# Designs tried in a protein design run: designed miniproteins, single chains, continued (3). Part 54

Each design is a single chain, and the fold is of that chain. pLDDT is the mean over its residues in the fold that is shown.

## One batch from the design tools (miniprotein)

Design m9846
Fold by ESMFold2-Fast:
Structure m9846 (fold): chain A 60 residues (1-60)
Amino acid sequence: MDEKKRQAFIEQLDLMKKIVPDSLIPQIDKLKAEVEAGMPLDDAIKQFVKILKEHTKLVN
């Protein structure tokens, strides 16, 4: 089950890379590599949310 959740998260990161600004892509690529290297999924989700919040603060 956890492995399927990890794969789903990686798929979401790949989809996000297609629709986010180019400035966000390197951060998503780094997070994807960390998840593939075995980062806990809860930590990966927290990092992704932090990245989105930082970009939201800069734009809004």
Scores: mean pLDDT 76

Design m9847
Fold by ESMFold2-Fast:
Structure m9847 (fold): chain A 94 residues (1-94)
Amino acid sequence: KEREAAIYLTSAGLAAVAAQFYADLGKIDEMRDAARTAAGNARKAAEVFKELGNEKMYQAAQSAADAFERAATEGPEKLPEAVKALNDAIKAGD
């Protein structure tokens, strides 16, 4: 299950890189889709951590998911906060 959570966090990271790339190009619709993909993968990671009883990692992954959902709804100015939340979650897993 830890490997499953790591795969979801990695997938969220790849989607986050795509979202930033689209934001830099001014492709806001593609940025929003990539941010939603990152949020979805972070939520899946959170659910795995919840099953493992890892409350700290559940909270970190859930915070990253919520931040990417805000980037998808409010726009690219929220992406740096979402990326930071995801990086904090990945580092906490080490």
Scores: mean pLDDT 84

Design m9848
Fold by ESMFold2-Fast:
Structure m9848 (fold): chain A 79 residues (1-79)
Amino acid sequence: SLEYRAIVTKTPKEKVEVGAEEIFAEVLNAAENPKNKVELYVPEEVLEKIKEYLKKLMEEGVLPEETEKALENLKRLEP
């Protein structure tokens, strides 16, 4: 699940890139398994930061289709 704690612990320690990769995997996994949506609660503030990071990845041309899919999946996870 995408918790604020998981994002904070990874991004400041490893790097924003490494944290984003794991966030990507969690979002994709949750979207493919709709049951996980019930258990996946992400605060709005954290969602905004995730969206901003995904936009940066798109601008850099890194995994454009994956980032777009992740953004759409985030909309499904939002209450």
Scores: mean pLDDT 51

Design m9849
Fold by ESMFold2-Fast:
Structure m9849 (fold): chain A 57 residues (1-57)
Amino acid sequence: MRRDRLIAAARSLLDHGFSEEEVVRTLMRATGISRSTARRIVEEAKKASDEEIQRAL
């Protein structure tokens, strides 16, 4: 899965009421990435605009 799509997935999970820690765990289990990488993806998802997320999906 590309980084842009991981960011979009993280934003979707956050919007559905998952905590940052739950999103990090979900990304790690789904993709095998490290916790530090998953945390950066969550941070980028929080900063990304809705338009950027829609383009990634």
Scores: mean pLDDT 75

Design m9850
Fold by ESMFold2-Fast:
Structure m9850 (fold): chain A 66 residues (1-66)
Amino acid sequence: MTEEELEALREQIVKLALENGVSKEDAEMIAGAAVRAVREGLTTPEQAINAVKETAKVLADEEKAA
């Protein structure tokens, strides 16, 4: 995966997190962690995107529960 592809993945994850009500700061943190995991071969881009969707839902649900 190229640096350009990793940057595109980061932007996609930030957009998904923001669309699910996550703050910009948290969205950037989540995207950074996901991109690092993909770069290190710990996960695939598809798995990273799915994990972000689930994490964003959990954060939104916690705001409702608080």
Scores: mean pLDDT 76

Design m9851
Fold by ESMFold2-Fast:
Structure m9851 (fold): chain A 85 residues (1-85)
Amino acid sequence: MKVELKPLTPRERLLAQRFIERYPEKVAEIRQALETGGLEAARKKVDEFIEEVKKKRPDLTDEQIENLRRQFEAVLRLLEEEARK
């Protein structure tokens, strides 16, 4: 079975909305990957963005990278909910 995303908490939804407003281009790429290849393609796109950030910003701590990953995961869950409507 494909990976199931759990429902967003109110806090996760707020974080996702703020991220969408701040980085609409990155969100558009994740949405396109989700539409063309499903959750697996969208997760791969998120992993690619995290790797790009690590290469450009090697000064970031593991905690900062983990926080960025949580924001991308919240966005992915929100987009998945919207795609099911």
Scores: mean pLDDT 76

Design m9852
Fold by ESMFold2-Fast:
Structure m9852 (fold): chain A 96 residues (1-96)
Amino acid sequence: MIDEKLVGLPPEVRALINAALSENPFEILAHLLPQVTPEDKERALKVAEELGLPKEDIEFLRALTQLTPEQLRDIAEKSKGLTKEEQRKLVLEALK
């Protein structure tokens, strides 16, 4: 499992990667992002690339880190019952 590959990473970096890969990333990230630094976000993206995560998952994580907690909560409400592909479209729409 991906969690085994995250052993030894800082908790904040692990939390960012795990949240982005979850079925409901938005509410988790709305609580997490106010407590992480820009350096934590950069490190999470670099680690995701080093772990060989799909380009789509890395781009999704990058987009999620650019949203405000308020935007993430709004998307969490709108994303109920949506597929991962539809969730990605909501994130891209919020960044316009």
Scores: mean pLDDT 75

Design m9853
Fold by ESMFold2-Fast:
Structure m9853 (fold): chain A 62 residues (1-62)
Amino acid sequence: SNLKKGKELTKKAVEAFLRGDFETGFKLSDKAFEYYKDDPQAQREAAVKVTAAMLIAIGDEI
């Protein structure tokens, strides 16, 4: 249940960042990490996803 809630919040954070809404993105990402506090691997996965979304939003590309 916590993992599912965290994943949903991570998805919402990614969507917010992709829309350029960094304030909402960071807020939702922070809440997702609360649900992942007992799962460091899930925290790392979420961090990668939100970081990628932020890089896309600021126009950074490989």
Scores: mean pLDDT 79

Design m9854
Fold by ESMFold2-Fast:
Structure m9854 (fold): chain A 80 residues (1-80)
Amino acid sequence: SPLLEAFRERVRALVAALRGWSDAQRARFRDIVIAEIPGLSPEQLRVLRDVLREALARETDPVLRAELARIIAAIDEALA
């Protein structure tokens, strides 16, 4: 789907930006994303989860890893 691919590109760009953000900005981003989960389709949630899992696999910063893992856990609960 062109709309789903556009969503994937937006999520990838946003996740790349997280590397340059403060821990406080990362925590705020986590809270906002988790609050938005009920408004996302299952297909959007799977795309979001996949991009976040790819980012987590490459990330060495423990704070950013923890924030990514929290968002992934919330998505997994929503898709259960």
Scores: mean pLDDT 88

Design m9855
Fold by ESMFold2-Fast:
Parts: C-alpha cells; structure tokens; sequence
Structure m9855 (fold): chain A 73 residues (1-73)
C-alpha cells in the first residue's frame, strides 16, 4: 500500500481549517481522497470527506472508509 500526500491547502494552525488530498495506491488501484479538517490541539475534526476510486465518486466519511477498505483488500 502506497499513500502519497498530494496537497494541503488552508490553515494547519490550531483552530484553522485545512483541505488535505491523499493518493492511495493498492492492488493496482488508485484512490484520491480529499478531506476537510478542522485543526485542533490533540485531534483534528473531519468536517467532510470525498474519494475518487477508478473514476467513481464516493462521498461521506463512512462510505469513503468502506470504499478504501475494499481497495486495500
């Protein structure tokens, strides 16, 4: 499994909001995951999450995590 940080946009300071884009490659498949997170002192809050897997768009944290689990399996 290869995870590549593609971009981080916005604020990475505590109280800021950042958009993080990751590229996950496993089993010959590539998923592009975009998450909007609120930066906090101990744990960042995920505000929204989207993934594109082989051209299919998946939205929502639970749906994205399930889709990534299938790609990684």
Amino acid sequence: VEVKLVSVEGSTEVGGTATVTLEVTANGKTARVTAVVRVQESESEVLSMRAVIDGEVVEGGEAVMEALQKVLA
Scores: mean pLDDT 76

Design m9856
Fold by ESMFold2-Fast:
Structure m9856 (fold): chain A 97 residues (1-97)
Amino acid sequence: SAEDRELLEAATKRIIAANPELSEEQKELLRRMMEAVFEGDEEAAREYAAQLAEGLSREQLDRIAAVIHEQAIVLKLEGKDKVAAQLERVNDLLAEV
């Protein structure tokens, strides 16, 4: 839904803001990965996750995953279970790379 998209975009913005060391290309890859998960495009989401992982250390990937998990918890507490589950799916994909 449009509301769920706005929530995902807001969460993505917060995740990016919490990782200020990300390049503009890495920020764009993160945004595209989030969008692909939202649209249910698992193939595109995995491809963006793999590209993001090529440019980032394990420590930076773990930091991104931690912030995504924190945002998923906040959304669950607000009753936004669908968007929270989509954020958890992003973390599953990042763990696979």
Scores: mean pLDDT 86

Design m9857
Fold by ESMFold2-Fast:
Structure m9857 (fold): chain A 61 residues (1-61)
Amino acid sequence: MGVSDISGKPGIPEGYAHADTANRIMDALGLPPAPVDENNTVRLSDLNDLVEKALKKENEA
């Protein structure tokens, strides 16, 4: 596209994921739902921290 008629991608900012995607990952790992922003998104750093914490706890048990 040669020109941006709309502001681009307002749905998912860089470094974030949809709550739907984040919760699917958490559910697949047997974890509680991720903390969701008011915009129905989850920060990737937050999601990554939760996953790492859960995997570490599983390995220690």
Scores: mean pLDDT 66

Design m9858
Fold by ESMFold2-Fast:
Structure m9858 (fold): chain A 86 residues (1-86)
Amino acid sequence: SRELAEEILEFAKKLEEGGNLKAALVIYEFIATSEEFKEYEDLREEAKKKAEEISKLLDKDEVELYTKYAKKLTLEELLELIKNTP
């Protein structure tokens, strides 16, 4: 649902503000690329821009690793990641 996408996006923003850039990148990339949220183009574009901003702050090898990881996640796996992120 759109509400779930917005909630996940807000969680990623809180992680970013707290300095957990790697977890934030994974979540932003998931929103930007996932078929689950394809109908919410505005949220996908916001997440894409946020992922691009964070990518400038991380090593290129880390960016590649975390973006590949995000593209392999299911929504269920993403929600477990969120649940287990301090």
Scores: mean pLDDT 84

Design m9859
Fold by ESMFold2-Fast:
Structure m9859 (fold): chain A 92 residues (1-92)
Amino acid sequence: SELEKKIEEKKKEIEKKTKELIEKAPKSKELSSASFILSLIEEMKKADPELGEEFEKWALEQSKQDGVPMEVFYKKFGEYMKKAVEKNLKKE
């Protein structure tokens, strides 16, 4: 139950940060620079290398599509970060 509380708290922190990033994203339907996408990939790989590789493949496929807004990347990043927290906290 204490481990579950820590996982829930970390998931709420990730949700809050993801929501703030989406709200601060300019209403531009344009992709942020490649550097932004690369920074998210790097941070995901730092949190969990396996999930980071999956996120990288997804992000690169999305970047081939025209007009994908940056909030799509932030939302997916938040989902992967929640999975990484859940996976890593369950190991200890």
Scores: mean pLDDT 71

Design m9860
Fold by ESMFold2-Fast:
Structure m9860 (fold): chain A 79 residues (1-79)
Amino acid sequence: MVEEVREAVRALAEKAGLPDEFSDEITRAIEEGDYERAAQLLVEALKRAGAPDELISRAVDAVMRGDYKALAEALREAA
């Protein structure tokens, strides 16, 4: 679960031109249950990757619910 999210976050960050440290911060926020911080960082990465508002909303909803499958799916669509 977390591994699938980690891979999807890394692919998204690469497309957005963000460093590995940014991907690590998102993954750590998710692992710590700091979903508000994770959502903020994900919104920034998704916007930089050119993701549509609908996809950003889906990713935020998924992370706020702790739904790692839905989150990984949304992030893969953005990458």
Scores: mean pLDDT 82

Design m9861
Fold by ESMFold2-Fast:
Structure m9861 (fold): chain A 87 residues (1-87)
Amino acid sequence: AEAERNRELARELGLEELADMVAELSSKLAPEEARKLQIRKSTEILLEIAKKEGKEEVAKLLEKALENFDDPEKMEEYLRKAEELLE
């Protein structure tokens, strides 16, 4: 069965359905490159949100994650530390 309840909620928000469509397109076009760019953009968006919310320590860690974008292990370390602060 289709996830009608979740689809209806997502349609009202316009998020889950669009996320599924973007994931499908990314999978078909360039899954690795698309995922890499999405991680960078999502981290940039989270940094702006952290700054807006006054979460200075989280923002600092997200900046360090972006500085280490070409080093996945270091980026993961900084993202994990940011997540721990948010619980």
Scores: mean pLDDT 73

Design m9862
Fold by ESMFold2-Fast:
Structure m9862 (fold): chain A 83 residues (1-83)
Amino acid sequence: SRLAEVEARLDAFMDALRRQAEYWLREKGLSLEEVEEMLRDQVDAALRHLAEKYGLTPEERERLQARADERYSEMVEELKKAA
């Protein structure tokens, strides 16, 4: 379904973003707090882009936001353990 394709694209984006966050922490020497701020901005931008690109309804946007929030929380916990 269209929603399943959008969710798969969000998942791929979140995986790429986690690798970018690891780079920011390890290579750039940014603090976890700085990285979390950048991550929130990137996730918000990606959700807006997917909503516009796929013409998501308010209900579909809410579901995608919930998925992004769950994935974001998992990513932050993984980054805390790796730091």
Scores: mean pLDDT 85

Design m9863
Fold by ESMFold2-Fast:
Structure m9863 (fold): chain A 51 residues (1-51)
Amino acid sequence: TDDDDKLRQLIALDKDYRAGKLSQADFERRVRALGFSDDTVASVLRALGSR
């Protein structure tokens, strides 16, 4: 989808997560709040910061 605003917010959340300002659980909640599906959230976490 053409979700540029969601992607910008996702990038900001990733920066805060990497800076230690957000826990993984808070990051997951905030990404879900942007309207991404649970599957998309799992894929994002896997790509950006989960091992």
Scores: mean pLDDT 72

Design m9864
Fold by ESMFold2-Fast:
Structure m9864 (fold): chain A 75 residues (1-75)
Amino acid sequence: PSEEDLEADTLVALALIYLAISRVAYEHGKPIENAERIVAKLEEMAAHLRSLGREDDAAFVEQLAKEVRELAEKQ
């Protein structure tokens, strides 16, 4: 793969890690630490993916940001 493909795939993987950390915290009754920062980082990652022409991946990461926000709001 190209460097751009590797960068895009890395951003998607990292976004999934942020969601996983947030979900695990929520399901174990722990506060989602830095939830607003996580959402902001996911939104920045989505914007970066869009700049790379990865529209579907950007939309996916935007959906992950929404899920993290929803989990934090339930606390």
Scores: mean pLDDT 85

Design m9865
Fold by ESMFold2-Fast:
Structure m9865 (fold): chain A 61 residues (1-61)
Amino acid sequence: MEDEIKKKSELLKRRIRYHERKVAELQAAATLDPENAASYQAEIAKHQAERDKLKKELEKL
């Protein structure tokens, strides 16, 4: 049903935006704290993977 797809689409878009914001914040933090860059890169990779999964789910709608 179209309304179900619309609701799911909006939820996925909100979650994608959350992970994209986290990636941006962590990239900025890595620049300011290079001693912990490896830790920030691991968290960035995790959020990017979740973002990409959500984008693929959105494309299937």
Scores: mean pLDDT 82

Design m9866
Fold by ESMFold2-Fast:
Structure m9866 (fold): chain A 121 residues (1-121)
Amino acid sequence: KKEEIEKYRKEARDVLARGQAEVDTLLAKAREIASKSPKAEEINKLLDEAQAHVQAAVDADLRTAPGHLWRAIDYLDKAAEIAKDDPELKKVLEEARQTVMDTLGEVSRLLYKAEKLEKEL
């Protein structure tokens, strides 16, 4: 059972790494679109915060990773509100948000499985 716990934790790390790569790609597209906006600096600052929290989720203890992903979602929501009059930018930010949500769901599922096995001792 200890080997299964280690497997789920490794899978959670792999999910975080893939989620980060996808988010980074989407945010690069968002920054390119935002560069045409007078609000580019404000939007980019929020995207920097979102990326920092996704990176923190990858680097931190797995128990704190979900909290960092929720913070990333909050910053993406703030960026989308500033970008509300730009449908193309809003769409890319909503795709990035969904990627973070999907990553959060899968990581939480894997951590729940690991914790359940730990409680069985």
Scores: mean pLDDT 88

Design m9867
Fold by ESMFold2-Fast:
Structure m9867 (fold): chain A 87 residues (1-87)
Amino acid sequence: SEEERRENIRKAIEYLKKALDVAKKNNDQETIKLIERAISYLEEYLKTGDEELLQKAINLLRRALAVSKNPEVKKLIQEAIDLLEKV
């Protein structure tokens, strides 16, 4: 349902905010920038429904997953990606 899709995106944003907090504590500037940009696209998607924004967010998160070396950050990003791929 549309409500279930929106709820999955909201949950993904919450996982990403947790990942962002951990990345900030580790001063991982590249991972921070990718996650912040992805959150911005997801928040804009919730307002506009623009599918291109969802794909841009997922692509940024895949890049963040590849560059991050912190296991907790990777786990939180993967949880977010899994929720977004159910949309």
Scores: mean pLDDT 89

Design m9868
Fold by ESMFold2-Fast:
Structure m9868 (fold): chain A 82 residues (1-82)
Amino acid sequence: MEKKLEEAQERARKVLENAAKSAAGDPLAKPLFLGTGQRAANQLIAEASTPEQAEKLLAEGEKTYAENDARFDAILAERKAK
């Protein structure tokens, strides 16, 4: 069980590093890349964690992702209105 958590943590870290690299390449989509990366990382940890910890991590990641997605949608809507 411990080995699965360590492997999931390492994979989650690499997912976040990749999201940060993508965000650096596109400043306008930076919040979206970071939010998506955080959600994917939380899902990897959740698969290897206890149900209670998994639910908490997923809920935190989903909230951050939804907030970043909403901000990106607002920017697109503003551009479409002009």
Scores: mean pLDDT 68

Design m9869
Fold by ESMFold2-Fast:
Structure m9869 (fold): chain A 100 residues (1-100)
Amino acid sequence: DEKRREVARKLSELARERREELVEEIVKHASDEEIAQLGAAAARYGERTGDEELRRLGRAAAALDREAFRRLVERLLERIGASPEAAEEIYTALVEIAKA
């Protein structure tokens, strides 16, 4: 818990302060496998939370639509940057979905 909260706090700060840099870095270096995995997890998270846009972007990214992946990363970082609590919630949800 403490380590997760510390990581979430730092990630939230980076997403708030340097969102554009993080989007470009993630999009530039993400492999097709990473794009598909994050897309699938985000689509499931969108279904779980009723976020239809996140579900659509996640499904498109899972199919290797790189433009959809960019928009997905932007949306996720915006939410992560909202608070450390939001970052912890998103991280926990995506990890739980990946384990299921």
Scores: mean pLDDT 80

Design m9870
Fold by ESMFold2-Fast:
Structure m9870 (fold): chain A 84 residues (1-84)
Amino acid sequence: LEKVLEEVRELAEELLGRLPPEEAAFEATREGTKKLIEAGVEPEDAVSLASGVVAQALVEVGGLSPEEAARLAVKAANEQLEKL
C-alpha cells in the first residue's frame, strides 16, 4: 500500500510540472484511484486515499494553500466517485 501511495505522489508531482493544478489534481486522482483499486483497496477508500495524497502534493510541490489544495482534491474525488 505504501508503495502505491508513493507512486500516486510521484505522479501528482510529475503532472504539476506539466499541467495546471486543477487538471493535475484530476489526472493524479483518477490514475491513483485506479492503481489503489488494482492493489486491492475498495473503490470509495481508493478515491479518499488518492485524493488525500494529491492534496498533500498540491501544497508541498504545487505551492497551493491547504484550503485551495483541499478544494481541488475534493472536486477531483467527487468526479471519480461519480464514475464508480
Scores: mean pLDDT 81

Design m9871
Fold by ESMFold2-Fast:
Structure m9871 (fold): chain A 75 residues (1-75)
Amino acid sequence: MELTRREIREENGKVVLRLHLRDPAAATGEGEVEIVLDKNDPEAIEKARENLPAMRAAGAHPEVIDAVEELIEKA
């Protein structure tokens, strides 16, 4: 599975990351994931940061990990 697009936007005090994923071996097969962090919630930001090692352990693509890390940095 491969990251085809990523979008980061700020909306109403929140940072929103939208990921578009595709399996390059499949004729069709696209997915979308949205992750939202509240800039005024340090507990949510900390929790997202703590979740990065778990995402890596679960086999998340490196580009997805990088995108989530950038989301946390913007929050």
Scores: mean pLDDT 73

Design m9872
Fold by ESMFold2-Fast:
Structure m9872 (fold): chain A 92 residues (1-92)
Amino acid sequence: MRELVRAGVEALVEALPAVVAAADANPDDVAVQSAAAILLMAAAEEAIKALELGDEESAERLRAALEAVEATTTNPFVRAAARAALRRIDEA
């Protein structure tokens, strides 16, 4: 389980900037917007799993990535999705 969480964390941290950039560039593309929202929520779920396993470092990496998305995105939908993801981690 811990190895799968680490693989998920690495994949999400690497994928987030590219998917967010695509969503920012294509605000009218529902598929791209949905993919970004799904990935942001997946990052929150992996952060929660990391916390459950005592892997605070992985959880902090995902939180930092989500905070960077919220701070840098020009897309209000992506910003709202990042905020929802961060709240999900905080409520866990």
Scores: mean pLDDT 82

Design m9873
Fold by ESMFold2-Fast:
Structure m9873 (fold): chain A 92 residues (1-92)
Amino acid sequence: SEELRRDELEAIAAINRHISGLPWEKVKELAEKLAKEYEERGLEAAAELLVKIEKKENLSPVERNAILHEFAAMKGLSDEELKKLRELIKKL
């Protein structure tokens, strides 16, 4: 179910945001940048941008994960896409 998947992704994003301590406005802004990159250039380009943002903003892995999961919720990423995204980030 698309609705159940969205609720699941939104719940995971909310938990990761809370754990990260990042303000919502910052998480939203950075996740929206990833969403735009994903729409224009695909998942691998979005992964590369997330790694660049992590370095530029001096994000911890926990803070990076908050942005990753917010992006995933915004675009409704599948389990396969999330797995690929995590593997791409690990290799970069």
Scores: mean pLDDT 86

Design m9874
Fold by ESMFold2-Fast:
Structure m9874 (fold): chain A 60 residues (1-60)
Amino acid sequence: MIDTSGVDPQTAQQTADRIRQLIQQGQSLQQAIATVYRDLSDQIGERQASLIISAALDIL
């Protein structure tokens, strides 16, 4: 019934875990998001990175 369009749930969960890990290492939420967004946008492009970050923030 719910359409999981565009973002792999496992990828979103791994991204959320990475953000949590960076926060636990002493980064702010903003810094953690910026770090992960930079890494993702370099690998898969800015549009896909934004979607994955949004999905990860819903899990956080």
Scores: mean pLDDT 78

Design m9875
Fold by ESMFold2-Fast:
Structure m9875 (fold): chain A 69 residues (1-69)
Amino acid sequence: MSEEQAINAIAKYLQEKYDLSEESALVVAQNFIESIPAEQREAAIQQLVELIDADDPVAFSRFLAQHNQ
């Protein structure tokens, strides 16, 4: 999955689960991905997509909190 595809998937999930606007969700998703060191970004994206597929908002929020510094 490309970073662009991951950002769009995260933004869509944020819109559906957290009532964010499309613009706000995209900004949050982009900032989140950019906050992760480039070397760890691929693994973090894969983990995040798995959490979205599992539809576990609690685990998703916890994952974001761990990486959003």
Scores: mean pLDDT 76

Design m9876
Fold by ESMFold2-Fast:
Structure m9876 (fold): chain A 89 residues (1-89)
Amino acid sequence: SEIEELKEEILELLDEAIRKAEEEGKEEAVADLDGAKVLLESASEEELATVLGTAKEVARVVAEKVEGELKELLEEIVEKAEKALELVE
């Protein structure tokens, strides 16, 4: 489904953002993003909307504290999470 495709894309972007945050020494961002990834990977269909909202908020908050490619990755996560949330309504 389109929702499952967006979930997979968000997980891939989270992995890339975590790697970039690690390269930049942003330990708090790594922890926050890894937490969002674990929640999204383990989410049931019933939990998916709530967990997508959580992943979106985590990415948004981290994006406010970073610049460059990492910020662009996080903004892309927010955009895809918003699109996925529109589809679960």
Scores: mean pLDDT 86

Design m9877
Fold by ESMFold2-Fast:
Structure m9877 (fold): chain A 63 residues (1-63)
Amino acid sequence: GPLAEKMREEAAKAGEESGGAAGGAGAWDLFQGGYGTPEMARRAVEAAGRGDTEAAARYALES
């Protein structure tokens, strides 16, 4: 749904912008406010950082 699309886009932007570090913090803030688990949020950022936006979207959906 639209939430999953937005999360995938944000995770991809976070990974692209920072190469991981600052993007990790940004994606974390998003998940703390809207989705349930920090662990899945971290995995989503890691996947986005390596360019795997599909995996990032799956982790974001689970978080």
Scores: mean pLDDT 58

Design m9878
Fold by ESMFold2-Fast:
Order: structure tokens, then sequence, then C-alpha cells
Structure m9878 (fold): chain A 97 residues (1-97)
């Protein structure tokens, strides 16, 4: 944790787009070892997919809390599928690394 916290602080101090992508991916739950294997292009693609994943996960959580009307359940199913599709795309990017 202490080593990871130090790296996260270094990323915050670094004003490069690459450091910004790495910070977003750290928030999304990726570790330093995984990210260090990626090219700058892969980091950018992964950061885009991770941003969409974070939004889709937030929507799933929100719609789970709003109750169980048929319309809300249909939306919840759509958002859950979006999460699955995004996780699959993220895995494809990682497999190319």
Amino acid sequence: QAEQDAWDRELIADKSPEAGYRLLLRVAGFDRETLDKLTPEQLKELAREAWLLLISRALVKRYEELGDTPERQAKLEEFRKDVEDLESRIQEILDEA
C-alpha cells in the first residue's frame, strides 16, 4: 500500500497524458505491474474503456437502488451487459500486452 500510494502521488505530479491514463486505471482497480506492461497506445485505449466501465458500474448500482419496475429492470439488464462487454474489451487489450 505505501509503495502504491507513493506511485500514485508521482502520477499526480506528472502532468503528461500518460500519467493521467495511469491514474484513471489505478482508480478502476488496475495495479502498477499490469500497467507497466502496456504501451502508451494501449494505456490510452484501456483508459477510455475503464472510464466507460466506471460509469456503467455506477449506473448499475444506482438502478439497483431505485427498485424493480419493469422499465428499471430492463435498464439494469442493459447496464449489466455494458459492464460485461467492457470487461471483455479490457481483457482483449490486456491479452495483446
Scores: mean pLDDT 77

Design m9879
Fold by ESMFold2-Fast:
Structure m9879 (fold): chain A 65 residues (1-65)
Amino acid sequence: MKVKVEVLKEEELTKEEIEKAQEINLLSQDKEAEVEEEGNKVTITIDGKKFVLSKEKFKVTVTES
């Protein structure tokens, strides 16, 4: 499946957190992702990389291929 990560409050995020979201979005243009949700965390596995995001800071939208 394809994923899109949206930053909810950019001014409250670190540069590293913003770069993480950008990397996921770039990889998702060419690669499919696996998404696992547990509590307030979303784990995205794409191209062999795992990213863990907080639902409080990021909105994750999943689209079927």
Scores: mean pLDDT 78

Design m9880
Fold by ESMFold2-Fast:
Structure m9880 (fold): chain A 58 residues (1-58)
Amino acid sequence: NADLVQQLRAMKADDFNAALQKLNLNQVQIDKAFVQLKAASFQPDQQLLQTLQQLQKL
């Protein structure tokens, strides 16, 4: 899911949430994408991080 992670990094929180809804990602896939974002030492927007953390609980 490297392509997915790249897309998620470029999105704003609202767009990211909409994309996940559209892609119908399960909790495991969301968690995996979140871990990849952290591992890349990328400093995402605070809103994006908060959105990712909330979505991990879905």
Scores: mean pLDDT 57

Design m9881
Fold by ESMFold2-Fast:
Structure m9881 (fold): chain A 74 residues (1-74)
Amino acid sequence: MPLPVLSTSMSGEEAIAALEEALRLLEERGAPQHVVDLFRGAVEGMRRALAEGDEEQLRAIIEAAAMVIRNVEA
């Protein structure tokens, strides 16, 4: 299955759900541990930013994760 597409037009909750699905698919594909760890960190960072109302950090994490997904799919 292709990895989910991340967009800055998503809600924080939608972005977290997409990151969790991407993490599940990456683990299923046997992705390198450093990539899996990066996505776990992104999910945790997103949850923290959402809880703190840090919308700028939320957008930064979405953008970074989207770039990593493009590199993994390449």
Scores: mean pLDDT 75

